# Designed miniproteins, single chains, continued (2): the designs that were tried, part 89

Each design is a single chain, and the fold is of that chain. pLDDT is the mean over its residues in the fold that is shown.

## One batch from the design tools (miniprotein)

Design m7096
Fold by ESMFold2-Fast:
Structure m7096 (fold): chain A 86 residues (1-86)
Amino acid sequence: MSSRELMQALLDGDVETVVAALKDPDQRARLWMSIQFQILTGDLSDEEIAQAVATLNKAADMLSEVDPELAEKARALAWQIKRLAA
């Protein structure tokens, strides 16, 4: 999955695609790097940042019963995004 597809999944609330990406360490790292870059360049609005955080938290909720460790990683990413955007 491309960085652009991963960013679009976050912004569109495509929780299933985000969950699949989080399960792959390379896709998870790519997702983090892409969103970090877009926040730092000012390419994401406050509303888009809020949507990305909401999508990651929904993905974490879906994973909490199946893979608690991955759920915590998803919540950590959401928290880091929120902190970086502040």
Scores: mean pLDDT 81

Design m7097
Fold by ESMFold2-Fast:
Order: C-alpha cells, then structure tokens, then sequence
Structure m7097 (fold): chain A 62 residues (1-62)
C-alpha cells in the first residue's frame, strides 16, 4: 500500500516542517498535527491502515 506519515508535535510549525521534509525526501504523503490531537492522530493511523495504507505515527519532541 501507499505510505502515509502522520507527524505530531507540540509546535505546529515544527510538525509541518518535519512532514514537508518527509514528503520531499521520500515522496510519501505526510500530514502534520499537534500533540494535543495525538489520540485523533492514532485513530487516523488505524483507519488509514484499514484502508490499505502503510501508515506510521511520528511524534516530534521539542
């Protein structure tokens, strides 16, 4: 399946930059969110995997 990265960070700009870099370097889809939405991000990973994506959650510590 298609690869998908979901990036969460306490700083939304840091998360967006990491997601942008992953997308540019790998060609895979990357989405950025806030750490406060981590539970929603975990559900999105689960749903994406059920839809056939190779989804991975990445937590960026600041």
Amino acid sequence: GEKLYIVVSEDGEVGKEVARRISEETGARAIAGLTEDEKLAEELVKEAREAGFEATLIRVEV
Scores: mean pLDDT 81

Design m7098
Fold by ESMFold2-Fast:
Structure m7098 (fold): chain A 59 residues (1-59)
Amino acid sequence: MKEVVIENADSEKGREALRRAVEAGVDKVTLIGDNEEALRKMAEELRKAGVEVEGIVKP
């Protein structure tokens, strides 16, 4: 199982890192950021693509 953690997922850099991970065939992604609404929206799109997703508000 391939899992990737994306920090600052709601940033431009975070979105690019996420795109590259999905292209590499990741099975699960953990999203970290401080904007819960943005993380929820990203998680919804990833789940549509068949990727397991967790969203975490920045600690």
Scores: mean pLDDT 78

Design m7099
Fold by ESMFold2-Fast:
Structure m7099 (fold): chain A 70 residues (1-70)
Amino acid sequence: SLEEFEEWLEEKKELAETASFEELLKLADEVVLEYIKFYESETDKENIEKAEKALEELSKYLEQIIEKKL
């Protein structure tokens, strides 16, 4: 469900704070795969838009963490 997906992303956001660079790359890959599965099963465009919004928020956060490690 959308709520489960959003909660899962929030958990990944917390894990990212202490992750190594290699772990961040694996986490990003996991997020993409999980989103694809969600997208394939979801027919409600509003739910897809909300999921994309949450994904964008996580993506920006991951970018900031990665930049700090470079």
Scores: mean pLDDT 79

Design m7100
Fold by ESMFold2-Fast:
Structure m7100 (fold): chain A 77 residues (1-77)
Amino acid sequence: SALRERLAAAIRELAREALLAAGHSEAEVDALARALADAAATLPPEEALRLTREVLAAAGVPPEVVERVVAALRELL
């Protein structure tokens, strides 16, 4: 689905930026963002957003930034 591909691309971009800002290395960020994008392509949109929220929170991204990322992704649905 074109919508799922757009969501996956947006997850990769926004998660990468949030993880870098939280102090993760570029290699860690590239691996995590890719894994999230791959999962988003295979999951229902609601589950992709939930997984993104959980992964970013577990990685130490501040709650306000996590919710901003999820809100931006939700605009694509």
Scores: mean pLDDT 83

Design m7101
Fold by ESMFold2-Fast:
Structure m7101 (fold): chain A 89 residues (1-89)
Amino acid sequence: DEVDELIELLSDPDPKVRAEAAKKLGEIISKTKDEELAKKVIPLLVKLLSDPHPLVREAAKEALELIEKEFPELVKELASEALKKLEKE
């Protein structure tokens, strides 16, 4: 499944690959309006906001902004939850 491959690529050693995967997932969720996929992907994109490479951080931000246009409450809730988990770790 292309979507499952893109999720795996969010952890790729190449920052260009991570950034591209983040952007594609944001576009897919925005176009399909797949709420279940959004619930799965939003926490992963929030982790990428703390990525060491600025290209990946910007891609994650853009992807989250695209998803937020379709699911603003979901992004608010899951981004807050993911940030709390990152702070406790």
Scores: mean pLDDT 83

Design m7102
Fold by ESMFold2-Fast:
Parts: sequence; structure tokens; C-alpha cells
Structure m7102 (fold): chain A 61 residues (1-61)
Amino acid sequence: PVDELARKFIDLGTEMDKKKDEMKRAEEEGDMETAKKLKDQMDKLRDQAQIVGDQLVKLID
């Protein structure tokens, strides 16, 4: 259903925001290894958001 995909899309956006804040803190602390891992996680979340977004568009029309 559209509602489940819409919620998934919102949840992915929220998770990306959290990872962005964590990455910023890791960079400020000089923990470049953690910052890189967080960036990789954000890239995966972005890919998932793109897939969910495409599915939402198909369900609207």
C-alpha cells in the first residue's frame, strides 16, 4: 500500500539525517574511520530511498 511506502520513505529520510549528524560529530572528533562508515551507510540509505521513491511514483499513477 501507498501508506507503507510513504512511511518507509520518511523513515529513510529521518535515518539519513541521524547518520549525517553522527558523521559531522565523528569528523569533528577526528574519527575518520567512523565518518567513512557513516557515509557508506548514508549512500546505501539514499539508494534505498530512490527505489522506494520510484515505487511511490508508480503507485500514484
Scores: mean pLDDT 81

Design m7103
Fold by ESMFold2-Fast:
Structure m7103 (fold): chain A 80 residues (1-80)
Amino acid sequence: IALPVGTVLERRVEGKNPYTAVGTVTPDGILLQFVVKDENGEEIIVGGLLIRDPEAEIAELEKDPSQAALAELLREALGL
């Protein structure tokens, strides 16, 4: 992983259902979490996963223009 372990990166994903993607660099890959504001404006984590093969994930995400922000987050985490 190109960036130091413990580095946290954020990407705001705009669209029909806007959310913030949070990527944390770990020794095992990139921990990706999705943060959404509810109707009261509270930030809630609606999901998360550990991406163990971030290069393969970037390739899949880049096939969908709506997921470009997630692909960019992962590329930044890898120093690509």
Scores: mean pLDDT 78

Design m7104
Fold by ESMFold2-Fast:
Structure m7104 (fold): chain A 61 residues (1-61)
Amino acid sequence: SSLEDRIIDHVIAHMGNPSGIAESIADLAKEHGLSKDELREIMEKLNLPQEVIDKVLELLD
């Protein structure tokens, strides 16, 4: 999906900066009105590092 492509682009652009990746993904999720469960499924499907997944979900409360 377009959203998955955008997430991948942010991962590539911020490779080696887990906090930067997490902040970018959290902002995208808020912009698109994604639930934590929907976002978790997308991130797990993309095999993102657990550190990034946890930080993104923390940023969404």
Scores: mean pLDDT 79

Design m7105
Fold by ESMFold2-Fast:
Structure m7105 (fold): chain A 52 residues (1-52)
Amino acid sequence: SEEDAERLLALKNALLASGHPDADRILGEVDFADPSKREEAIARLEAFLAKL
């Protein structure tokens, strides 16, 4: 959905802004183009950011 796409973009920007050394690796493992994977991608990025 549009809200999920915006949420993913916000999470991507937050991860990049964190400066974490694993940011590029995690972003490379997440599929931002496939709508069917957005829920999983959001959950993964949120879980990573929650540990920062």
Scores: mean pLDDT 78

Design m7106
Fold by ESMFold2-Fast:
Structure m7106 (fold): chain A 116 residues (1-116)
Amino acid sequence: MLTPEQKEVVEEVRRLGREMQAAGMEIDIEKTVETTVKLLNGEEVTPANPAEAAAIVEAAFRHGLVDKLSPKWRRAYELLLAGRSTSEVAKELGLTSLNEYAMVRFLAAEVRRARA
């Protein structure tokens, strides 16, 4: 069962997904929500495309739950906070897919935005 804060992340994903669709991006909102719920439950899943990764990372960051997205993405976030590059993080975590690289890039963008 989701906590109130996790429910807020899910609603933010729905809002961002609708904005992305309005901007002409291909995103399956309900599939993105399903992936978000799995990640918040600690499941090691990867978003189906970069738009889903963007929505999930932004929603989690806005609600202070980026470290709850799963052990893998929490480790990515910690490495990025320590000043590691996206390429170094991808190598350390053994990432090989475009969608996994998208997760690291969007996490890095939110770290930069928060520090600006």
Scores: mean pLDDT 82

Design m7107
Fold by ESMFold2-Fast:
Structure m7107 (fold): chain A 61 residues (1-61)
Amino acid sequence: MALSLEEFQEAKAILEEKLATGDIVAATEAVMNYLKETKGLSDEEAATLAMQIKVIVEAEK
């Protein structure tokens, strides 16, 4: 499953913005909703990809 660099950057920005509020659930849901709307992914695919983006963001901190 591949994201463009632009799509990845937008998803990462959404995740970082929501994580700054301290609400991990809302952060994950926002990224999943973005991926579902932008890529037409299923709930399972969006959840998997959102989790992968979270791991990358956490590794860069």
Scores: mean pLDDT 76

Design m7108
Fold by ESMFold2-Fast:
Structure m7108 (fold): chain A 68 residues (1-68)
Amino acid sequence: DEAHKAATEALSKLSVDEANALSADIMAAANNGDAETAREGAREAALSYGLSEEEAEAVGEAQEETAK
């Protein structure tokens, strides 16, 4: 719950196009591995779009929960 809320707030700082592109990158990473791989892929993607380390961690945690 808290991870999903934090991830949503972080994504709200991006434009709709940027958020959609990040989501596509996250889904591509998740498609190639388990929940741990999905977490790391989501975190790296978020960092590449300019989110902070804390925001990227929240995005990674939310994706890990979703991938389980």
Scores: mean pLDDT 73

Design m7109
Fold by ESMFold2-Fast:
Structure m7109 (fold): chain A 82 residues (1-82)
Amino acid sequence: MLSDLELKILGLLNKAKQGGREASAAELARRLEVSQATTSRHLRRLEARGLVARNKKTKKYTITEKGLEVVEENKERIEELE
């Protein structure tokens, strides 16, 4: 089961991808109003589940195909968390 914070991260990464962008842990932490350490821990868990991918050159994250499926399945819940 994904936490509310993990669903918010996936929602933000989906919006970033729609704009042709990746997001850093620091950017996500600022937008979520949580620590970068907390955000990085959740991003590592999402990466382990195959829901996000990290760019080794930029150190930024993007949502995967599996992550997009999770966003679509949880669309109403993600909207409620905004």
Scores: mean pLDDT 84

Design m7110
Fold by ESMFold2-Fast:
Structure m7110 (fold): chain A 68 residues (1-68)
Amino acid sequence: MELELDIDNTDPDVQKAQAVMGEMLERLRAGVPFDEVLAWAKEQGKTLSPRAQKVLDQLLDAVVSGLS
């Protein structure tokens, strides 16, 4: 349930996952409904490597838990 994401930001997989999360947060700030933004982020995750998908999934789980 806790998110411990303390990894090297020079890792391209981490950078890709963080880029998706950054865009997700920008869309939320712009007033896009959370469900639509979450669906978009999950769709973006399908284009990532397995490692980047794992990082993104952990970040998404933290956001979902924090907003519930």
Scores: mean pLDDT 73

Design m7111
Fold by ESMFold2-Fast:
Structure m7111 (fold): chain A 99 residues (1-99)
Amino acid sequence: SAMERRREELFEELLARLAEDYEATLKELAEAVHNKEDERYFEQAELLLELQQALAAGDPSAVERARRLLDAIEAGTPEKTAEEEADLAAARARIEAME
C-alpha cells in the first residue's frame, strides 16, 4: 500500500542517516521503531528524522524534539525488554547531556 511504501522509505532514510551521522544507540532505536509495526510508527519515525536534522544543524529545539520522540516511543512500548529499556536510557542520557 501507499502507507507501507512511505513507512519503508522513512525507515531506509533513518538507517542511512544514522549510519553516517549518529552512534549505535540511535540506530538501535530506529530498528526498534521499525519493528513495532504499530499505528504510532509513522509519528515516531518522523520525529526521529526531525531530531537527527536538528542535532546535525545544532538547532536549539533538538532537546525538545528528542523528549517528544522518547515520549512517543515509550507510549508505543508499554512492555519493554531489558534491551529496549537500556536503549531508551542511553538515548535519554545523551539528550540530557545536550542541555
Scores: mean pLDDT 59

Design m7112
Fold by ESMFold2-Fast:
Structure m7112 (fold): chain A 85 residues (1-85)
Amino acid sequence: SPEQREEAVRRLQDLLREILKRSGLSQREAAELLGLSSPTTLSNILNGKEAGVETLKTIADGIIEKLPVSEETIKEINQLLKELE
């Protein structure tokens, strides 16, 4: 349902924001690490109400590859991405 999809997007954005917060990276450093043009672009992706699934997947994959993330959190991210396909 649209409501379940919105909840999955919101939960995914919350998880990705929490990982970045715990990384100790500045917003600029996080954006550079993820190949984004600016910290504002990253903020818009992670706080936007209409985040594209492919964009969220690209950011999630980059975070998992480049930053320390627990197995449990990786499983939750992958499950949420599957729900958005």
Scores: mean pLDDT 84

Design m7113
Fold by ESMFold2-Fast:
Structure m7113 (fold): chain A 72 residues (1-72)
Amino acid sequence: SVRDYALALGRAVEEGDLEALRAILDEMVAQRLDPEAVIAELRRLQEEGLLSEETLRAAVTYLRTAYKEAGL
């Protein structure tokens, strides 16, 4: 689900796991997942206290960069 991708992305950012981060971003791009839907779920996770504000900002930046580089 979109929420599962958002959770995995947020955790990879918090843990500094660059391999997991790249793998998750590559899979989201390959599936052509709506980046705005992922960002909405990331914000929801932050509101629920499952993600820090810093992690949210970093995750959004990584997501937008990956999609831009893929031409999406």
Scores: mean pLDDT 88

Design m7114
Fold by ESMFold2-Fast:
Structure m7114 (fold): chain A 73 residues (1-73)
Amino acid sequence: MEEEKKVYEQAMKALEAGDKEAAAALVPQAQKLIEEHPDSVYALLALGTALGALGQLERMRELAEEVDRLRGF
């Protein structure tokens, strides 16, 4: 949980800064966390946020649906 939160916070900072290079570096980190913790909302949010910073909106939307499912929405 703490590691997933940290990567999510880094992804949010990259999105706020418009730092696509930092966002691209966070994608494999978030994917690894999803592999280790597939039910982690923070890991899914981290990947979605990094993809959003890269402008990959379709992939971000797919992840948002998974997050909503885990939240029970």
Scores: mean pLDDT 74

Design m7115
Fold by ESMFold2-Fast:
Structure m7115 (fold): chain A 91 residues (1-91)
Amino acid sequence: MKIPVFVKKVSDTELRATSLKPLEPGKTVLVTVTVSGRGTGQSTLYSDGSTESSGPLADRLTTSLSEDGRVVTTLSGLAPGEEATFTIEEL
């Protein structure tokens, strides 16, 4: 199931996406990020809090769970003016 996200510009080169709903306890989540013209990256957040990232943007993605149980993903290394789309899905 897809979870709605709020995306905030942290700096000229960094975006942070936060889930609008807390993740259900024990669920795994998949974050997919697409940057137009640069490709995609995926980050999996497992129920134990461990993460794995894949794809061309993998090294630029950091995913964690906040104190209130929301999924937080940061994308770094953007060029100024680049746009990214974030999708969060419960597995």
Scores: mean pLDDT 80

Design m7116
Fold by ESMFold2-Fast:
Structure m7116 (fold): chain A 87 residues (1-87)
Amino acid sequence: MMTEAAKLAEEAGKGATKTAIEKNDVPMAGLGLAAAGEAIFGGLYNDYETELRGARLALDAAERVGASEETIELAKKGIELAEKGVE
């Protein structure tokens, strides 16, 4: 199963993508989807550096599209857990 860090980053990426689609922001929808993909692949291969990258991309996309506080917090928690895995 995917790591908890990857799951949080995936959900944050999806949340950012949903908000971007609602705002017709195609580039930010692409960024959110890319973040979710990075998180999924990192989690599947236990690659915490890729999970961290996905989580950071999810946070960037969420902040840029003005996603919910819940989505931003999911990305931040994903970053925290992935950082612990890298160390």
Scores: mean pLDDT 81

Design m7117
Fold by ESMFold2-Fast:
Structure m7117 (fold): chain A 64 residues (1-64)
Amino acid sequence: SMAEKLAAVKAEAKKILEEYKKKGKLTQEIKDAVEDALAHVEAGHDADEVLELLKKKLEELENR
């Protein structure tokens, strides 16, 4: 359901921030990307699509 997807994305956003914090890699760019993705989901964009795009963006930022 939509409510379950919203809750899952919010939980994943929190998890991503904590994981990057533990790695010592929590940059402002990563924080901004996660906050932007969460705002897009709250604005009614497709939660699954936003989450997948966020994960790809974060992996690209970390690996480049």
Scores: mean pLDDT 78

Design m7118
Fold by ESMFold2-Fast:
Structure m7118 (fold): chain A 68 residues (1-68)
Amino acid sequence: SAALEEEARRRAEAALRQIRTGDETIIRVASHETGVPEATIRRLLAEGRYEELLELLVRALLEHLQAE
């Protein structure tokens, strides 16, 4: 639903803001919660590919919210 998509995006945007600090613990937690590999998160972050990282997080979080 649109509401679940909006919630997933809101959570993904909040997570991306924290991931952008480069904190290894935050990256590890985000990887564990979303299933996106740590190496992928670090690579996209290092390359400044924030929109691609955001879309991966949105997709993962939407799947989680739809399963709940």
Scores: mean pLDDT 82

Design m7119
Fold by ESMFold2-Fast:
Structure m7119 (fold): chain A 84 residues (1-84)
Amino acid sequence: MEKKAEELKEKIIEEALELAEKAIERAKKLNDPSLLDDEEKKVIEWAERKVREEESLTEEQKKEAIEEVKEVIKKKFEEAKKKL
């Protein structure tokens, strides 16, 4: 069961990072760093929803996955903010 939960978590993290990258590129193109805060919140909300929709995960596994995804997304946006 642990392996399946880990695979789902990794997939959600990968998709969330792709969304984050697109959001960062859009903010750079528009020269509007304020969009990064809004997009960060959007990506986190999307990832939380994806984890919560996974019926195969326990509530404990969902909580752990959400916390890890949030940390990864926040780090990605923090690095982008330093470059803008």
Scores: mean pLDDT 79

Design m7120
Fold by ESMFold2-Fast:
Structure m7120 (fold): chain A 97 residues (1-97)
Amino acid sequence: DKTIISDGLEATIQIHADSTIRYAEQLLAQGKISQQGLDEVKKAVDELKAAVTNQASLKDLEELGKRLIKRASRISKRAADIVRGLYNNILDLIKEG
């Protein structure tokens, strides 16, 4: 009933989150994502990082991820795809850790 996220796992998730933002910024520089899309990726990353730090359950993270992807998809398909990729990586890390 308690998702225990170790300090090492949290650090790994933070690295993936930061890499996702850098990737989205590179896409903006290439004209492959809008500024609104980048801003949505950054908001989604911040919300996922906060949930991890607050020891959210796996179920809560799954529901949060679905909401964040849906929100991003209303702004940018590219932003939604990026958020989905990060979310899946975070879930895989938590399930294996």
Scores: mean pLDDT 81

Design m7121
Fold by ESMFold2-Fast:
Structure m7121 (fold): chain A 87 residues (1-87)
Amino acid sequence: LQKKFDERTQKIKEAEKLVREAFEAAGVEMTDEQIRAWAAAIVLAYETSNLPIEKLAQALADEAKRRGGPLSYREAVRLLKRIIEES
């Protein structure tokens, strides 16, 4: 049980790093809490609910656009694929 929680915690931290880098590159200002929430949602949704990355990518692109950032759907898909493959 503890091993699964430790592995998920590490995946979320790695995802947080990638999400932060992508939003910073796009010029989108997000709080550490918001970046962590997105990273956790990506990891947990993919592992537990098997949500397609396309839906998560669209949500990320929409959130970035709402905050005035130019993060495209294609860039969001690429980011999510990296997180899933590396985490």
Scores: mean pLDDT 70

Design m7122
Fold by ESMFold2-Fast:
Structure m7122 (fold): chain A 95 residues (1-95)
Amino acid sequence: AAEAVLKTLRKDPRVSEEELEQFERLARDPSLLDELGLSEGQKLMFEMILSDREKAEKLIEEAMELLKKKHPDVKDEELEKIKEELLRELEELRK
């Protein structure tokens, strides 16, 4: 899952290696999403993916699967909240 997500992100020249590392770190620990929020780097990443909404939604789904796999004790409600928050930030980026 992480490899597929990172491979997709690496195809965009606007995404830095630091942003890719941050995304991977956030995918491992959902609590970091609440602490860090979506940074300007993450917004840039989502703006790149925004050119293909279907790709963005698939990427988010893969990240959620990775989080569940790394942290099986994470409640489904928490994963849904994170997913909804990511989609909301993606819509804000469209403005």
Scores: mean pLDDT 58

Design m7123
Fold by ESMFold2-Fast:
Structure m7123 (fold): chain A 66 residues (1-66)
Amino acid sequence: SRYDEIGRKAKEILEKLSEEDAKRLEDAVVRYITSGDLAGLKKVLEELKKKYPELSELLDELEELA
C-alpha cells in the first residue's frame, strides 16, 4: 500500500539522520498517516532538505509518495 511505501522510504531516511531529527520525521509521518497532516509533513521535509542537502532526493521521493 502507499502507507507501507511511505514507511519503508521514511525508515531508509531515518537511518541517515541524527536521533533528534529522526524523531522529528517519525512524529511528522505518524501525524500524516493518522490525521492527514500533509502540511506539517511537508514543512519537516523542507527543513530536513536544508540541513541534509545530500538527502534531498530521498526526501522528495517521500513527499511524492504522500
Scores: mean pLDDT 83

Design m7124
Fold by ESMFold2-Fast:
Structure m7124 (fold): chain A 69 residues (1-69)
Amino acid sequence: DALAARLREELAARLRAAAPEEWPDLVQEGLGRAVAAGFSVREALAIVGEALRAAGVPEELWIDPSKLE
């Protein structure tokens, strides 16, 4: 889906430009944008995960869904 690809690219670019302490807020914003665009929570999580991988964020630093409360 072209929309999913665009959301991943935009989030990845923001993650690359941001300091690590800003990543939790960017992840939450990315999830919210994907859900607002009509994706399920599972699909939104996949989009955010792909963006984190594309931005080169180490997997050990990925935000758990439980920390997005």
Scores: mean pLDDT 74

Design m7125
Fold by ESMFold2-Fast:
Structure m7125 (fold): chain A 94 residues (1-94)
Amino acid sequence: SKRRALLEYALDAVKRALRAVRAGRLDEALEHLEVALKALKEASKYPLEPEDIPLLEEIRKVAEEVLKVTRDPRIRALAREIIELVDKMLEKAK
């Protein structure tokens, strides 16, 4: 489904952002987080299925790891926005 593809795309993007942060490529990390946030925002327009919950939880965990490995305020702001959006999506799935 388009929703599932958007969530998988968002997860890939957040994982790429984490790799970029760890490599000191902060501009690439910023671009990947922006892509992830856009994909999550689009996915949030669709009703969630139970199988989406583990995927959303993984996205949240990777975004939290980004926060632990960087002090860049721009990257931290985007990672926090991703976490906030995922939390809102998970709350609606209850």
Scores: mean pLDDT 89

Design m7126
Fold by ESMFold2-Fast:
Structure m7126 (fold): chain A 89 residues (1-89)
Amino acid sequence: SLFDDIDFLNPEQKAKLESLPQKILLKIGDVLLFEAAKQNKIVDSYIVSIVAALYLKDKDESKLRKYAEEALAVPKSERKAKLLEILAA
């Protein structure tokens, strides 16, 4: 799983992220790679997980670009806290 490197997630939070269809995970990857390239940024497991968590709230594929931009704007030091905040909502 893409989320196996995120040791701080409880089993329920991890199961939510792993419930995403493969098609949606591929779309998230494509959108993130495109937006990260435009911003000269690197995608990490936290950024992918933030986009996945944001998508799970609304399940609106039309917002994937917006979610990618929001995730990429989160400073590296704040990504864990942001992921937990989104999953708690």
Scores: mean pLDDT 82

Design m7127
Fold by ESMFold2-Fast:
Structure m7127 (fold): chain A 60 residues (1-60)
Amino acid sequence: MLVAELEVQGQKVTLIVEGDKVTVKGSDEFTSEAMQQLIETFGESARKGAIEIAKKVNGL
């Protein structure tokens, strides 16, 4: 499992990668839902990007 904590436009965002599953958590419920909708809208490319960011933040 990889966890990456990011700050985007003053909002704290956590990426949780478990195998091929990506979960996005914001600092509040609204931000969390908005980020999940972005991943769903962009599908596989957004999911792969999130995994890549999580790996980079963890020094991989």
Scores: mean pLDDT 69

Design m7128
Fold by ESMFold2-Fast:
Structure m7128 (fold): chain A 87 residues (1-87)
Amino acid sequence: MEEEERERREREARKVEEEGRKRWEEFKKSKEGQRIMGEAYLGLGRMAYSVSKIAEKAGNLEDAKKMRELGEKLEKKGKELLEKAEK
């Protein structure tokens, strides 16, 4: 088919975004949603971890602690979602 698969994915993603919470939660439970969310959480988690290390070197211990905690939680969620999507 001519871009039918891509159009389907885009319509589903836009539908979830359009409808908000309800479809967002259902999408997160789907394999495609879990994969997308997993990668997003992993990226954000690694960024938070990197910021934490930079803040720590800059002497911002409170910010470093907060960013580290955030990064750890985001990475954990991302890994769980990716593992579930791959299974």
Scores: mean pLDDT 75

Design m7129
Fold by ESMFold2-Fast:
Structure m7129 (fold): chain A 82 residues (1-82)
Amino acid sequence: SEGFEKEKQELLELAEKILKEAEELMKKHPLTPELERLYQQIKETAKQLKEAVEDPSVSPEEVLKLKKELLELWEKFKQLVA
């Protein structure tokens, strides 16, 4: 449906936005092992979300789980760099 295609694009844009903002924050802050681990987890989860959104065999529930995990990692990352 048209609604699903819009949500698919919004999820891809969300993943790319988080990756771009996280990369810029990594350049501005001293590298700690915790920050490096969170950044790697963000990259991996964003990759999985982008792949899941493009894969018709992946359930909507799994896509939403990956979105939630990405947002939780992003929130932790922002708290660490605040």
Scores: mean pLDDT 83

Design m7130
Fold by ESMFold2-Fast:
Structure m7130 (fold): chain A 89 residues (1-89)
Amino acid sequence: AAGGARATAAAGEWLVAAPERGLDVARVEGGFASDADATITVTAVPPGEGPAVQLVFSPEGRLVARGEGPGTGTDGEVEVSGLRVERVA
């Protein structure tokens, strides 16, 4: 699934996994960064009963899940533990 977020990176296909959030692997269109004008459009949906989350890439190079759900994130931002990101193409 694709959602809106303000983050950019080099063009390419990415695989994202966050097993601790129930997300095995998801394809991501675009990339990750905060300094460019392009916008990343990605929403990670954990398998099973997990809620959908929107991924954003911080200026420090971290992937952060943004959205509502169980967690201790402030202002709707939550750092995703166990996140693995790989560029495929």
Scores: mean pLDDT 39

Design m7131
Fold by ESMFold2-Fast:
Structure m7131 (fold): chain A 85 residues (1-85)
Amino acid sequence: SELEKLVKEGTEENLEKLAKKYGEALLELAKKYGEDLTEEKVEESVEKFLEQVKKSDYSLEEAGKMLKEAVLGLEKVLKEGTTPT
């Protein structure tokens, strides 16, 4: 039981690293496409991503794949809806 908690705590640290990477990717895309992405929107998107990962009991490999797909999806939306600066 205590061992399960320690394993989950180790996963939390890795999820925090993924969250930081996702937030950085969102800000970089915003800069590239001239979108004014607020801190609040970045925080909401990061939180939703983490909740989805936790709910789906994904491995870190699957979480990394989801991160890549989420970033590519956002880039596609920005390309279709915004003029690059």
Scores: mean pLDDT 64

